# Designs tried in a protein design run: designed miniproteins, single chains, continued (5). Part 32

Each design is a single chain, and the fold is of that chain. pLDDT is the mean over its residues in the fold that is shown.

## One batch from the design tools (miniprotein)

Design m17084
Fold by ESMFold2-Fast:
Structure m17084 (fold): chain A 100 residues (1-100)
Amino acid sequence: SDNDIMSISNQVVTTMNRTIQYIRQGNWQQAQTQIQQTISLLNQLRSLSDSSSQQMINQAIDTLNQALQSTDRQQQMQLVTQAGRIVVQTQINIGNQINS
């Protein structure tokens, strides 16, 4: 339902914000935990979303998985930041569809 989509979307933002905070603190172990939680929530959001939002969510998941596989801090930060931008755009897309 639209209410479930909005709830999960808000949870994704919360875990992404925590991921970015932990990366800024240099705490990669906690960042990894938050990334894994974010991917789980994105998989749930994808199953409830329209095809255009699903494509954006897939890009975010792929980008976060690349961050988890990286051993370079700069690359990890760039990939998480990129995933965060995709998440924000996905929220805008979902909001527009619900309000339409």
Scores: mean pLDDT 87

Design m17085
Fold by ESMFold2-Fast:
Structure m17085 (fold): chain A 80 residues (1-80)
Amino acid sequence: SYKEEILKALEEFEKEASEILSKMSEEERVKAKEIWDKTMVEVTKLEEEARLSKNKEEQKKLVEEIKKKLEETLKQIKEV
């Protein structure tokens, strides 16, 4: 289901982001957390749109958009 795909993507993102942050200085972690928090606001909005859509094609598109945002965010965090 789209809910399971979103949950899995979020769990994988959190695990990878946490591992990256664990290797950072305190100052880098603060900046990385700000990037992470901003992305979570955007992802929450997309998740709500997927929930309200009830159309499988739109839900799949929104899942792909969430995955792309999470991937882009990991790249930004790595560049901190």
Scores: mean pLDDT 87

Design m17086
Fold by ESMFold2-Fast:
Structure m17086 (fold): chain A 91 residues (1-91)
Amino acid sequence: LREELVELAKKTATVSDRRERQRLTAEGIRLAAEIAGDEEAAAHAEKALELIENNAPESEVVRHLQLALEKMSPEAKEILAEASREALAEL
């Protein structure tokens, strides 16, 4: 899972498509939340992924991404930050 998160962070840093970047960001938040046991944050990230797949308005996608970030524990945020730092170091 941590190795998957690092690979996801590398992909997020290199994509130029806004919608694809949102999808990868939501997957990263979901994985970090799952690793930390943040069920509520993971659920909001999962909802954002569902909305992206269904071509829902960007405002709805952003709302659930913001809710996921708000509900992330400090542990989940650090997991995501560590993966991002490792990804940048390997790029």
Scores: mean pLDDT 82

Design m17087
Fold by ESMFold2-Fast:
Structure m17087 (fold): chain A 76 residues (1-76)
Amino acid sequence: SEVKEKLEEFLEALRNGDQEKAREAAEKLREAFLKDPQAVLDELIEVTGNEGLALAAMAELQRILEGKLSGPLRKM
């Protein structure tokens, strides 16, 4: 799905510590996140195969969309 592709871009940006690309990918996800945050989390669980990493990425997505400074996910 288009959301899955955007989530993969977001996860790659977080993995690489690229805050600018992470913010860009997060903005592409803003509409999906606001419409149905549970569906976004479910897609993150599918993409990562790991609920803990998906929850961490979801929290980071929320922080970026709220205009807060965010740290990258721990290296997988």
Scores: mean pLDDT 78

Design m17088
Fold by ESMFold2-Fast:
Structure m17088 (fold): chain A 74 residues (1-74)
Amino acid sequence: MATIRVVSKEPRSQEQVDEAVKAAKSVPGTLAVRAIQRPDGHAVLTITAEDREAAEKAAKAAAEVLGEAEIEQL
């Protein structure tokens, strides 16, 4: 298993966060996605996948929905 974190560079709405979670979950090999919003409104998604390739694909899908995001390998 591999875990990766995606952090939006700008504050995002709950609807945008929900769409990013759906995008990540649509990637084969994604096991779990957790989403939180920091007090500043920035979205943080923690994605757990079967392997590193699946985690990176899921993170990319979520980041594309969020527009501008930083991807951090965990």
Scores: mean pLDDT 81

Design m17089
Fold by ESMFold2-Fast:
Structure m17089 (fold): chain A 104 residues (1-104)
Amino acid sequence: AEEEARVKEVIERLKSIIEKLQNGEMTLEDVIKELRELSKLFDPATRKTLDGIVETLENLLKEPNWVDMVRLLADVEDLEINSPPEVAELIRKLFDLVVKKLRE
């Protein structure tokens, strides 16, 4: 019940971030802030992965480089594998948009 409530909150937050990012209502810096808040809803191991993703995104916004891009993609894949299927689909959709905006 408590875990189901957390999963529902994560889904609702991810959907909101995706919609706002697609509509141009959020910057990548805003996404980073939302991901930091979202990390509090995860278990310690998953939170560590998400905190690493946030750090890599901050580095990529300061200085684009392929090493941090590869690290981001690997950490996102790890996050997807360790998430419920519904959350994994939203994570993939969010980071596809993030990568697209980083390459613009």
Scores: mean pLDDT 84

Design m17090
Fold by ESMFold2-Fast:
Structure m17090 (fold): chain A 63 residues (1-63)
Amino acid sequence: SAELEREIGLSMVRMSLSVANLSEEPPSAEFARRTLALAEEVDAPQEDLDRLRALLAASEAAE
């Protein structure tokens, strides 16, 4: 169902943010872009979107 897919997506977004926060290096820009796109698709909370946008900026700067 769409509701289950959205809930799984939100859990994946939160897990990705937690993993990135514990890493010494930023993730790849591709990973950050995919995670942000998923977060936008599942209407993630603004705080999660802001964190992912910051993560993407850091990842792109590292490339």
Scores: mean pLDDT 80

Design m17091
Fold by ESMFold2-Fast:
Structure m17091 (fold): chain A 112 residues (1-112)
Amino acid sequence: KVKARRLAVEGARTTDPEKRKELAKEIANLSDEDFKYALETVVLGFLMGLIDQDSLVDFLLTVAEEALKDPSKRKKAEYVIQLLEDLERMGLITLTPEQKARLEELKKKVAA
């Protein structure tokens, strides 16, 4: 779990888009348990005020995008999409038009 926590924190806090993609891909390659733990770590960091909303959303969207590159990881992408929808429904986040467009594109790719 130490590796999952480290990847989650670095991925959510990085300002480098390429490093974010690399960290997101590594998270997508974790076991199902460690994958969920990494996502829980990012969400908890956001709820505690340690990670801003845009960093949270952009990182979660990147994780889902990287997971969808591998058909065997489709359920991981679905989990991230559901998590983002749940957070928005609960009023915990408000997606920008760009973030909403990225989420809708991911939903289409998963449904196809």
Scores: mean pLDDT 84

Design m17092
Fold by ESMFold2-Fast:
Structure m17092 (fold): chain A 76 residues (1-76)
Amino acid sequence: DAEKERKEREERIKEKFRKALKGKYSEEDLEEIARITVNAEEKYIEELLEYLKKNYVPVEKVEDVLKRIALEASEK
């Protein structure tokens, strides 16, 4: 089911970000990041993760960063 697939994808994203960004975000922030990114292409999620490893971004700004990554990719 789409709902189940979405939930499993959110958990995978959350775990990926938790491991790579350990100590940068709270569990609540990681849940929000997973919710923001769950509908994004995997390649954009990977690029966002690399950006967040180098730069601290408040959770409320993460969606704007993801949108910018997707926009820049669509211009290629």
Scores: mean pLDDT 80

Design m17093
Fold by ESMFold2-Fast:
Structure m17093 (fold): chain A 140 residues (1-140)
Amino acid sequence: SMEELEKKLDEALASPDIDVALGLLGQILVEIQLQHEERIPLPGEPLSPAVAAALAELLVPRAEELLPLLLQGLSHPDSGIRETAAVLIRILAEHAPDVVLARRAEIVPALEQALSDPDEAVRIAAARALAVIAAAEAAR
């Protein structure tokens, strides 16, 4: 339910615990994927357009609050959380490019570091996010 997802997002953004906040964002991604694809995606698998659109509807209104949390997520010890952070940054870059580009100086170096991540799915997600950001900047 969208109301339950909005509650999880509010809880994530209100949480003083970074692990709880990022874990709730991961749960939101999995729940939306299961609702639209009826399956759990493999690591490194691209999101369907329906899942990406549903995430954008939920996350774009809170993009400015989410970006600092997602930047912290890129350096988290859990590879699944790092992948989720890169995926959600890509969604925000596609649907709220001005908000992401306003923080380009912080976001691009963090994603460039993630290109050297030990986990292949994290590297793939970071590369996809950087490609979207580069395209958004070139469109200016």
Scores: mean pLDDT 85

Design m17094
Fold by ESMFold2-Fast:
Structure m17094 (fold): chain A 70 residues (1-70)
Amino acid sequence: LTLSSLLQSLLAAVRQQFSGPFGQQVVDLIRQAAAQYNNDLNAVLAAVGQQVSPATYQQVVNLANQLLSQ
């Protein structure tokens, strides 16, 4: 899997985990961070963690780890 493919899978997982306007906000944060940090997953996750609650950050990290374990 490329980093781009992994991030697309993460965006899909986030949309499934967080429905409605909140899910869209988390998706937009990930997209913005991915563009800013050239698809560096660690940098993207760190940037998301600064913008969301610790609970939301942990859920996003868990989704990324599940995708990496496939």
Scores: mean pLDDT 78

Design m17095
Fold by ESMFold2-Fast:
Structure m17095 (fold): chain A 82 residues (1-82)
Amino acid sequence: MTKEEAAEVLRKAAERARQAGASPQAVDFIENLAKAVETADDDQLPELARVGAEGLREIADQMNPEAAKAFREAAEVLEKLA
């Protein structure tokens, strides 16, 4: 999986979470993470992906189940880049 493909999955997860009633702050987090992932240097990408996945899982634990599912699926995609 490319970082561009991962960023697209994150953007789709942001839209799904927004439709499921996620807070604007949670949606902003994953959208900013998608941009960071697609623009990251190869040397920075594994650490960014690892930290980003941890952040998504932490936020998901505090969300409603439908929004949480989108964030956890996005975290699984990032874990493949770490």
Scores: mean pLDDT 86

Design m17096
Fold by ESMFold2-Fast:
Structure m17096 (fold): chain A 75 residues (1-75)
Amino acid sequence: AEAAAGAHGQRVVNLADIELSPEEQALLDEALARNSGTPGEVGLLIREILERFKDRPDVAKALAIRLARQWAASG
């Protein structure tokens, strides 16, 4: 099974599997809402999220990937 292939600390972090606190979810929603849809703004938001979630690098990475994919899918 492809999903179960990477278990030795290099696992694919799925945002749906991450327990986000209400404050973290609100931060994600705010970041998405203030994103005007320009590539430059998306890049800045990703950087800001990585910085805000330094204590949770897996969450920060998943959020950054989700933002990039969501913007690409909507464009």
Scores: mean pLDDT 60

Design m17097
Fold by ESMFold2-Fast:
Structure m17097 (fold): chain A 67 residues (1-67)
Amino acid sequence: SLEDYEKEIQAALWEIKAAVAMLAGDPETAAEYARKSARLLGMSDEEAEKVAEETRQRAIEVAKARA
């Protein structure tokens, strides 16, 4: 339905915000936004936490590569 598409759009916006936080060198904010996106896409709390942790680790890698 249109409502389902709206949730997908909101999830995509949170993913974009997570990517911006990652580029800004803020792994905790990137992880939080990735978690919000994952939950909007219907992932379980366990899967959402896994996505958040993977995003946090990637953000740390990006920050290290820029140092």
Scores: mean pLDDT 86

Design m17098
Fold by ESMFold2-Fast:
Structure m17098 (fold): chain A 74 residues (1-74)
Amino acid sequence: GRELAEKILELMKQGLSLKDALIKLGLSEEQATKAAEATKEVEPEVIRRLLAGELSAEEAGIEAIERGLKKAGI
């Protein structure tokens, strides 16, 4: 959920990739790869909302990760 997305974003702010952050939090390499790919697929809609002023940059990061995880079945 959102708390997991927030933890992932904090690890990414520390210099980890999305995939490496997911692996550190206990996901398999296969699950982390699938989630990273799903997150890229949801990014355009999240960027649209960011540019429309509906989300802050931090909220956009959390939303993209959360939607990516949900799309990946995590």
Scores: mean pLDDT 82

Design m17099
Fold by ESMFold2-Fast:
Structure m17099 (fold): chain A 78 residues (1-78)
Amino acid sequence: SIELELSEEIKKVLEIQAEVRELLDSGEITPRQGMFLFVARILGVSQAEVRRTYSEEEVLELIREKEKELLEEYEKLK
């Protein structure tokens, strides 16, 4: 299955993405809060630390980078 072929790091990213998506779909967080939460989970830091360290544009760039990594792994599994 696809799960057996993904790296441990990519599986962790997918779990974080699923958590953030669930919170967005429930209305518990805004899309902006979801972006900062996603990056905080990926980096293993607090959301406050991400907000202090990165601009919103830099956060979007980090998200795009992780999405590209996920796409590359899925492309390999076609």
Scores: mean pLDDT 77

Design m17100
Fold by ESMFold2-Fast:
Structure m17100 (fold): chain A 55 residues (1-55)
Amino acid sequence: SQEELAREAAEVLGVPVESVLAALNTGPVSRRALAAELRKLGHDELAERVLALSE
């Protein structure tokens, strides 16, 4: 679910879940930015899951 994904991303980024949920719901540009940050930290699979939400 989006909430589960947001919790996982928030944990690895060290930010509040609310901040990740806001980014996921803002639109494709914010999701791509979030995915890029996750990839920089080596979480490529999590980044792909964020991008998949655009479907």
Scores: mean pLDDT 80

Design m17101
Fold by ESMFold2-Fast:
Structure m17101 (fold): chain A 75 residues (1-75)
Amino acid sequence: DDIAEAAERYAELMEKRGRPEWAERFRALRDGSAYELALALHEALEALAREAGDQENLAKMPELRAALEEYLAKL
């Protein structure tokens, strides 16, 4: 199951970054939809960019989310 494998991979990455709350959230999504996993990943990346002060990547987050929503609406 590609979704379960991706969810576990993202959870492991979050644990290594000291984010057990995000790791638990990704593991909860292993039986969820690709849509839920993709949105959680976007939210996690935005949170990490904000914590790092990465304003360049933060400025791109709304456009990436809009593209994701548009793509998923066609599935």
Scores: mean pLDDT 77

Design m17102
Fold by ESMFold2-Fast:
Formats: structure tokens, C-alpha cells, sequence
Structure m17102 (fold): chain A 80 residues (1-80)
């Protein structure tokens, strides 16, 4: 992963949003592809679905991940 892009992303996020972002990046880096539910992530990290959506958008905007929506699920892959 691009360290400068990761640092830029994390500096713009709250503590709980940073925990989500790091968790997602670690899983995508290890698994290559991650299928997730925004509502489940909001529950696990104790943040709003709006915060989850913001984190996912920023990960995509920084070029760290590619995001696809499949039904009610989100699929993340490394953008590398």
C-alpha cells in the first residue's frame, strides 16, 4: 500500500473512522478482495452508516481501493 496515501486518508478521519479504514485496508491487502455490508460495519465499529460511506468513498478517492456495489453489499479490491 502507498504509505503517503494512507497517512493522508487517516489524517482526515475521526478515531473510529481510522479504526475502520485500517481494518479494511489490512483485510483487503491480505485477502485481495473483501465483500462487506455497510450496516454491519457501522454496528461493529459503533459509527453511523454515513461515516462508513465516507470512509469507503475516501479510500476510493485516494486510489487505495476499487469499490463496487453488488445489491446491498460493497466489494472492495486493491487499486494498486
Amino acid sequence: LDKEKVEKLLSSLSKKERELALGLLNKVENEGKLTLSQSRLAEIYDISQSSVSRVLRRLEEEGLVKRERVGNRVVLTLAS
Scores: mean pLDDT 81

Design m17103
Fold by ESMFold2-Fast:
Structure m17103 (fold): chain A 78 residues (1-78)
Amino acid sequence: SEAVEYTKKLFKETDEKMKSMNPEEQRKLLAETVAKMLLASMAMTYAKISPEEFEKMLKTKEGRNELSKLLDEALRKA
């Protein structure tokens, strides 16, 4: 349930950030947070990637490409 814990933490952090944002910024942040939650769930539950490794992957172009490939693979099996 690392994905569940990660998702809860991410949503809490997003909620706190939204308190200082206007509605347009809030909508963008929510969309980005939802995308990150979906990628995190796939990476941690489907590919068994740790939360720490997932955060490292998000910070590099190579890591983001690997996450994109994993998402594509998961969607093809759905």
Scores: mean pLDDT 82

Design m17104
Fold by ESMFold2-Fast:
Structure m17104 (fold): chain A 81 residues (1-81)
Amino acid sequence: MEEFEEAYKEAKKAVEKVRKQNPELGDELMKLVDEVYELAKDLPPELRAAILSGIASAMEVDPEAGLKQAKAALEFLKKLK
């Protein structure tokens, strides 16, 4: 849980950096990160933390890469039943 919470915190920090440069993109990213966090809660601890950390890392490289990563993660999580 703590590793997952730390990954979520880092993803939110990355979103806030994006929001300062592009508020609309930051708001979209925050919504996606929140949805990924909620859907990932039931996954194994290492996998759920890795998904959020991956999104955060992508946002640090390029906010658009972060958007693509977050959308891909959300799509993946929605396919899990």
Scores: mean pLDDT 81

Design m17105
Fold by ESMFold2-Fast:
Structure m17105 (fold): chain A 74 residues (1-74)
Amino acid sequence: MEEESFVALDPGEAVAMAVSLAKKIGLPVRVRVERDGKLIEDREFDSVEALLQWGLELVKEGKLRPGDRITVSR
């Protein structure tokens, strides 16, 4: 089981990191976003393109914040 987690320092860079981890771990991947110890987002992706579009939309809507913990797993 492959799992990697990190803390978002910049929302746009966090999306790029999640995409890089998805490519490293291999598809499909599960992406979880936690804020203050609570799960706020939990999604599975079977393509890097779907993950990137979802991540960019979260950034655009202000839903991904510095300090959020992002976990990418298979």
Scores: mean pLDDT 84

Design m17106
Fold by ESMFold2-Fast:
Structure m17106 (fold): chain A 117 residues (1-117)
Amino acid sequence: MVKVTVAVTDANGVLQGYKTVEVEPGETAEFTFDIDAPDGALVRVTVSVSGNARIAEVQVTVEDKLTGKKSTVTARRGESAEGPDGLRVEYDADGTAIATFPAKKGTKVTVKVTVEL
C-alpha cells in the first residue's frame, strides 16, 4: 500500500483542498477538487507519495464549470509538460509532482496519480 497525498493551494497559500488515499503499486488514484479562487489567481497542486514508492505519472484536468472547457496535461516522472490555458506539470528533486494553472471562478481540478515502487 502506497499513501498518495494531493494538496491544492491558491496564490496566497490558502489551502483549497487536501486528500490522502492508499493504493497498491501500479494502481491509479483519482482526486477531485472544487476551487474557489479569483479569475487569474495562480493555483498550485502538490502530489506526493509515501515510503519507497514513486509517482509514475500524473494527469491533471482543469475544468471551467461555467464554460465546460477542459485542459488536460499528463507528465511522466521526471518530465515537465505544458498544456492549454497555462496548465503546467513538473517534478521537484524529491519526486513530488507540482501542477500550476491560472484559476477561473468555479474551477474543478481532477488529478489522476499512478504510483510505482
Scores: mean pLDDT 83

Design m17107
Fold by ESMFold2-Fast:
Structure m17107 (fold): chain A 71 residues (1-71)
Amino acid sequence: MIFEAAEKLLKELEEQGAPDFLSGRDILERLVKYLEEVGYPKAEEVRQALEAGDYETAARIIKEAWNEEKK
């Protein structure tokens, strides 16, 4: 699933420093759009974090949304 792929990419991002921007950013941007569509309360924070290059904050918020989806 997209969330599972994003978690793996975000972890690699965190551990190795810089992502493959083409793959990592694309998935994160897709997830932000999804969160905005479902009205997730922190969707705008994720978007701003991505634009600021704060992938750690973006990853944390996405993981919170993923946990809600797992329920």
Scores: mean pLDDT 65

Design m17108
Fold by ESMFold2-Fast:
Structure m17108 (fold): chain A 90 residues (1-90)
Amino acid sequence: SSEIEKLLKEFKKTLEKNKTLPIEDFEEVLYEKIQEVAKKSEKLSKEEQIELINKLIEILEEFKEKYPKYKKVIDEFISKLKSLKAELES
């Protein structure tokens, strides 16, 4: 959906804008952005929310490969997103 595409583009832009931050500052930005995306996703269907989570995980995996210094923080958020996805699929 266009809403998912918009949220994903904004998410990618936020990561790229903040790719030079210290780890602690990057973690805060990532936390705030995921909270914002979660709030905006409340209006999406369950199927669209699952699609959004899958694509967020893909973006985070790619960003982690490109910027290994953020690996630990990104892995923690991927784990949280996978847990949320499992709850939605139940």
Scores: mean pLDDT 87

Design m17109
Fold by ESMFold2-Fast:
Formats: C-alpha cells, sequence, structure tokens
Structure m17109 (fold): chain A 64 residues (1-64)
C-alpha cells in the first residue's frame, strides 16, 4: 500500500508543486476522486481510501 501510494504521488506531483495536468485530473475522476487541478489535502485523503487494487490501476492509468 505505502509503496503504491508513493508511486502515485510521484506520478501526480514529481516536483512537489501541487499542480495536476488535465490527464491526471481525468485519471483521478475515473476512480471517484474529485480534482480541481491541484493536489490538495482532499485529494490526498481520497487517495489513502483507495484499495491496493485501485492504486495499482491508478498507477497504470497515470503511466499511460
Amino acid sequence: MEELYREVLELLDPDGDGRLTPKQVEALERFGIPADGYFDAATAEALRKLTEEQLRELVEALRS
């Protein structure tokens, strides 16, 4: 879980600037995570509620 969570964070915000691309927003919304173009506390909270399988699928979607 923690390893997958870290991978998702690295894919969403590798520079730590909190900005999301339209493609990343679309991927997050596919998993029921509302996104407004920024990686905020609500987005982080929603990600921590995902199952291991959902995190793996999100990683795959973000890499595509």
Scores: mean pLDDT 75

Design m17110
Fold by ESMFold2-Fast:
Structure m17110 (fold): chain A 88 residues (1-88)
Amino acid sequence: SAALEAALDRFEALFDENVAHQLSPEQRAALRAILADLREAQPATREALRDAILAGLRRHAAQLQIPEEYLDQVAELLAGHLWTLAQL
């Protein structure tokens, strides 16, 4: 989806500008890997997007240092932001 690609490009640019400097190199690499996986998977629904993000967060949980109990909430937040950008 061209809209999803544009949303991911926008999110990655905003991430690099505003958030990346607050994260470790390992956390930055993990998040970039998740974004790359989303570009490949091309989730067609908000639910599929959330599930793909959650799978990526679980795969990189140690590097991201996100407690397992918060992974669903973090996935929902990120899916919400990316889905909103894809609708613009």
Scores: mean pLDDT 82

Design m17111
Fold by ESMFold2-Fast:
Structure m17111 (fold): chain A 87 residues (1-87)
Amino acid sequence: MELSEQELVSLLIGETLRAIGLELDVELLKKKNAPLEEIIKTLEELIRTLRDAIRLARQLGDDEMVRRLEERLRRAEKELEELKKKL
């Protein structure tokens, strides 16, 4: 099944909005001194969401969006590795 360009754009917007929400959730969990396991779970969901968004942006040929999403992904992956060392 081939997705239309409009469907790809709609999915990309959805994934990018979800990623913003998850980034906010990570910061809120840190401020609340939530368990590390809960923060890690939210970061793993963020990483998955960003990877899906990158795939969609690549299919659309939006190189600038890919670059911005890859930067956000690298930050999330680095934080996840640092937190996993504390378990």
Scores: mean pLDDT 87

Design m17112
Fold by ESMFold2-Fast:
Structure m17112 (fold): chain A 90 residues (1-90)
Amino acid sequence: SEEEKAKIEEILRDVKLMLKYLRDGKLTVEQAKKYFDVIVKMVEEIDPEFAKKVRELADNAIKALEAGDKETAISYLEQIIKLFEEKLNE
């Protein structure tokens, strides 16, 4: 629906902003965990199968952040962004 598309576009903007804060060193692990939990729950209301893919990447991003591996966390966030862009082009 148009409403679901608008929600996905909003989430995509928020994920892009999170990536910017991560690159700038302004995102804590605890903040990332809380924000990803909200994002995954919002996506699950729209498309549970798509949410499962986003959840897997988000979990891997959190594991990388907990390990201090910022570069790997950035890579997973970029993969999440690509998934949302592909979803919007369906």
Scores: mean pLDDT 87

Design m17113
Fold by ESMFold2-Fast:
Structure m17113 (fold): chain A 61 residues (1-61)
Amino acid sequence: SDLVEALRTALENLKANDASEETILWVLSQVPGVGREKAEELLKRTGSGYAAFEEVVRQAA
């Protein structure tokens, strides 16, 4: 799906730029269907911004 492709591209760009956890969380909070509350919950459950982002990609696929 277009959403999954866009999410994978965003994640690769964040990794390539060594983005801060705050930046990763902000980007994740902008994802349709996620929002701030879910992004913060995923971060706490997964232990990292990258792991939280990867979980959103998995759920969207």
Scores: mean pLDDT 82

Design m17114
Fold by ESMFold2-Fast:
Structure m17114 (fold): chain A 81 residues (1-81)
Amino acid sequence: SELVEELEREAAAAGVEARVRLEEEGGRRRVEIEARLDGVRRRVVYTEENGERTLEVETEGDASDAAKKARQEEARKKAKE
């Protein structure tokens, strides 16, 4: 998937180890994103099925690096305008 490859390349360029999985089958779409940065792992699972949407976010690791998180949030805001 072009989108999956683009997201993984952008993450790598930012020093983030990321994996993106996209599954589309039988009217169900599932996107799983797993990212690791500075000892923190975040997993986001987005599922669409028959018009219903579910979003799950999990975070594991130390939240002590607030400055790094702030930098990533600013970068995301710039990417989204």
Scores: mean pLDDT 66

Design m17115
Fold by ESMFold2-Fast:
Structure m17115 (fold): chain A 79 residues (1-79)
Amino acid sequence: MNDEKTKAEVQRMLEEMRSLPIDEEERKAIDKAQELLDQGKPFDASVTLALEMMKISIDKGPKEAIEAAEKLAGRPVRA
């Protein structure tokens, strides 16, 4: 179990994402992941966040997908 480290990483990621100008769809994805994190399911929270962000990225197109992936991977966006 990686509860402490995974929980801290997911919580930090959610807080960083909320600090950015995010859309309603992205906010809903973050809220859904937060609910799972609050239930003590940090792994499920991270998987759900990734899936919801992937869905949003598919709907919005490749630029926003790259930005979302950059947040998860910690790499800069370059066209």
Scores: mean pLDDT 70

Design m17116
Fold by ESMFold2-Fast:
Structure m17116 (fold): chain A 80 residues (1-80)
Amino acid sequence: MGEELYKKYLESMFGKDGEGGVGPDLTNLRKDLGDIAERFLAAYLKDPRRFSGPDSPIPDFKFSDEEARALARYILTLSE
């Protein structure tokens, strides 16, 4: 689930390894946020404009709680 959602919606913005593109570097989130990284990233993916404002490069894809958590876990795996 997470890998497929990342490739479909986010890979074009962040790159294959989550370290670039037009979005923030996702691979440093666990290092920067520690134990809350998964929760923060899932919340960010559900409502990117709430965290980045109206000029956010990430559109609101309307992810479910399950999809957002699966994406967050996959992205944090890319940082390992």
Scores: mean pLDDT 65

Design m17117
Fold by ESMFold2-Fast:
Structure m17117 (fold): chain A 94 residues (1-94)
Amino acid sequence: SALDEMKSLVEEIKPFVEEMSKKLSPVAQKKVEELWEKVMNSKTVEELIKYTDKLLTFLYIELSNNPNVSEEELKKFQEKIEELGKRMREIEKK
């Protein structure tokens, strides 16, 4: 199903999400974990897109406000988000 293909794509970025999350406060890390669980437990494509967007937006805001995150690391994160979004849109068109 499209839902299963999209979940597989999101799973591909899990190591990167975990690496970026380690730079955040414990409270923010817990929020990332909660949002990740909502993504993986999504029962519809609409829910998956909604929670994936919430997760990545939350991470981006937290990383952009973190003085220990370089502009280069933030750019790599943006590139990963754009690539994931493109691949998810291609699945939606099937």
Scores: mean pLDDT 84

Design m17118
Fold by ESMFold2-Fast:
Structure m17118 (fold): chain A 82 residues (1-82)
Amino acid sequence: FEKPSKEEKEKTKEVLEFLEEELERTDDVVAALRAGKKKAEEAGDEETARLLQQAIDALEAGDFETAELIIAVLLAVGKSLS
């Protein structure tokens, strides 16, 4: 509910840059999202980790439209923080 701090924005930026690189490197989207979630958890970015888990759950449920939307929003946030 509070505005993210500069430190929180830096952590989120690093996690989302890593996610973008993983998505470009591999055609296994689920593996890329799981790697990004682990990176977010290690960084203490619980919000990004939660969103990545929602994208994974959507893909595993066959809800590709919801997964694509979550991924697109996260990548757009990453670009805005860069």
Scores: mean pLDDT 79

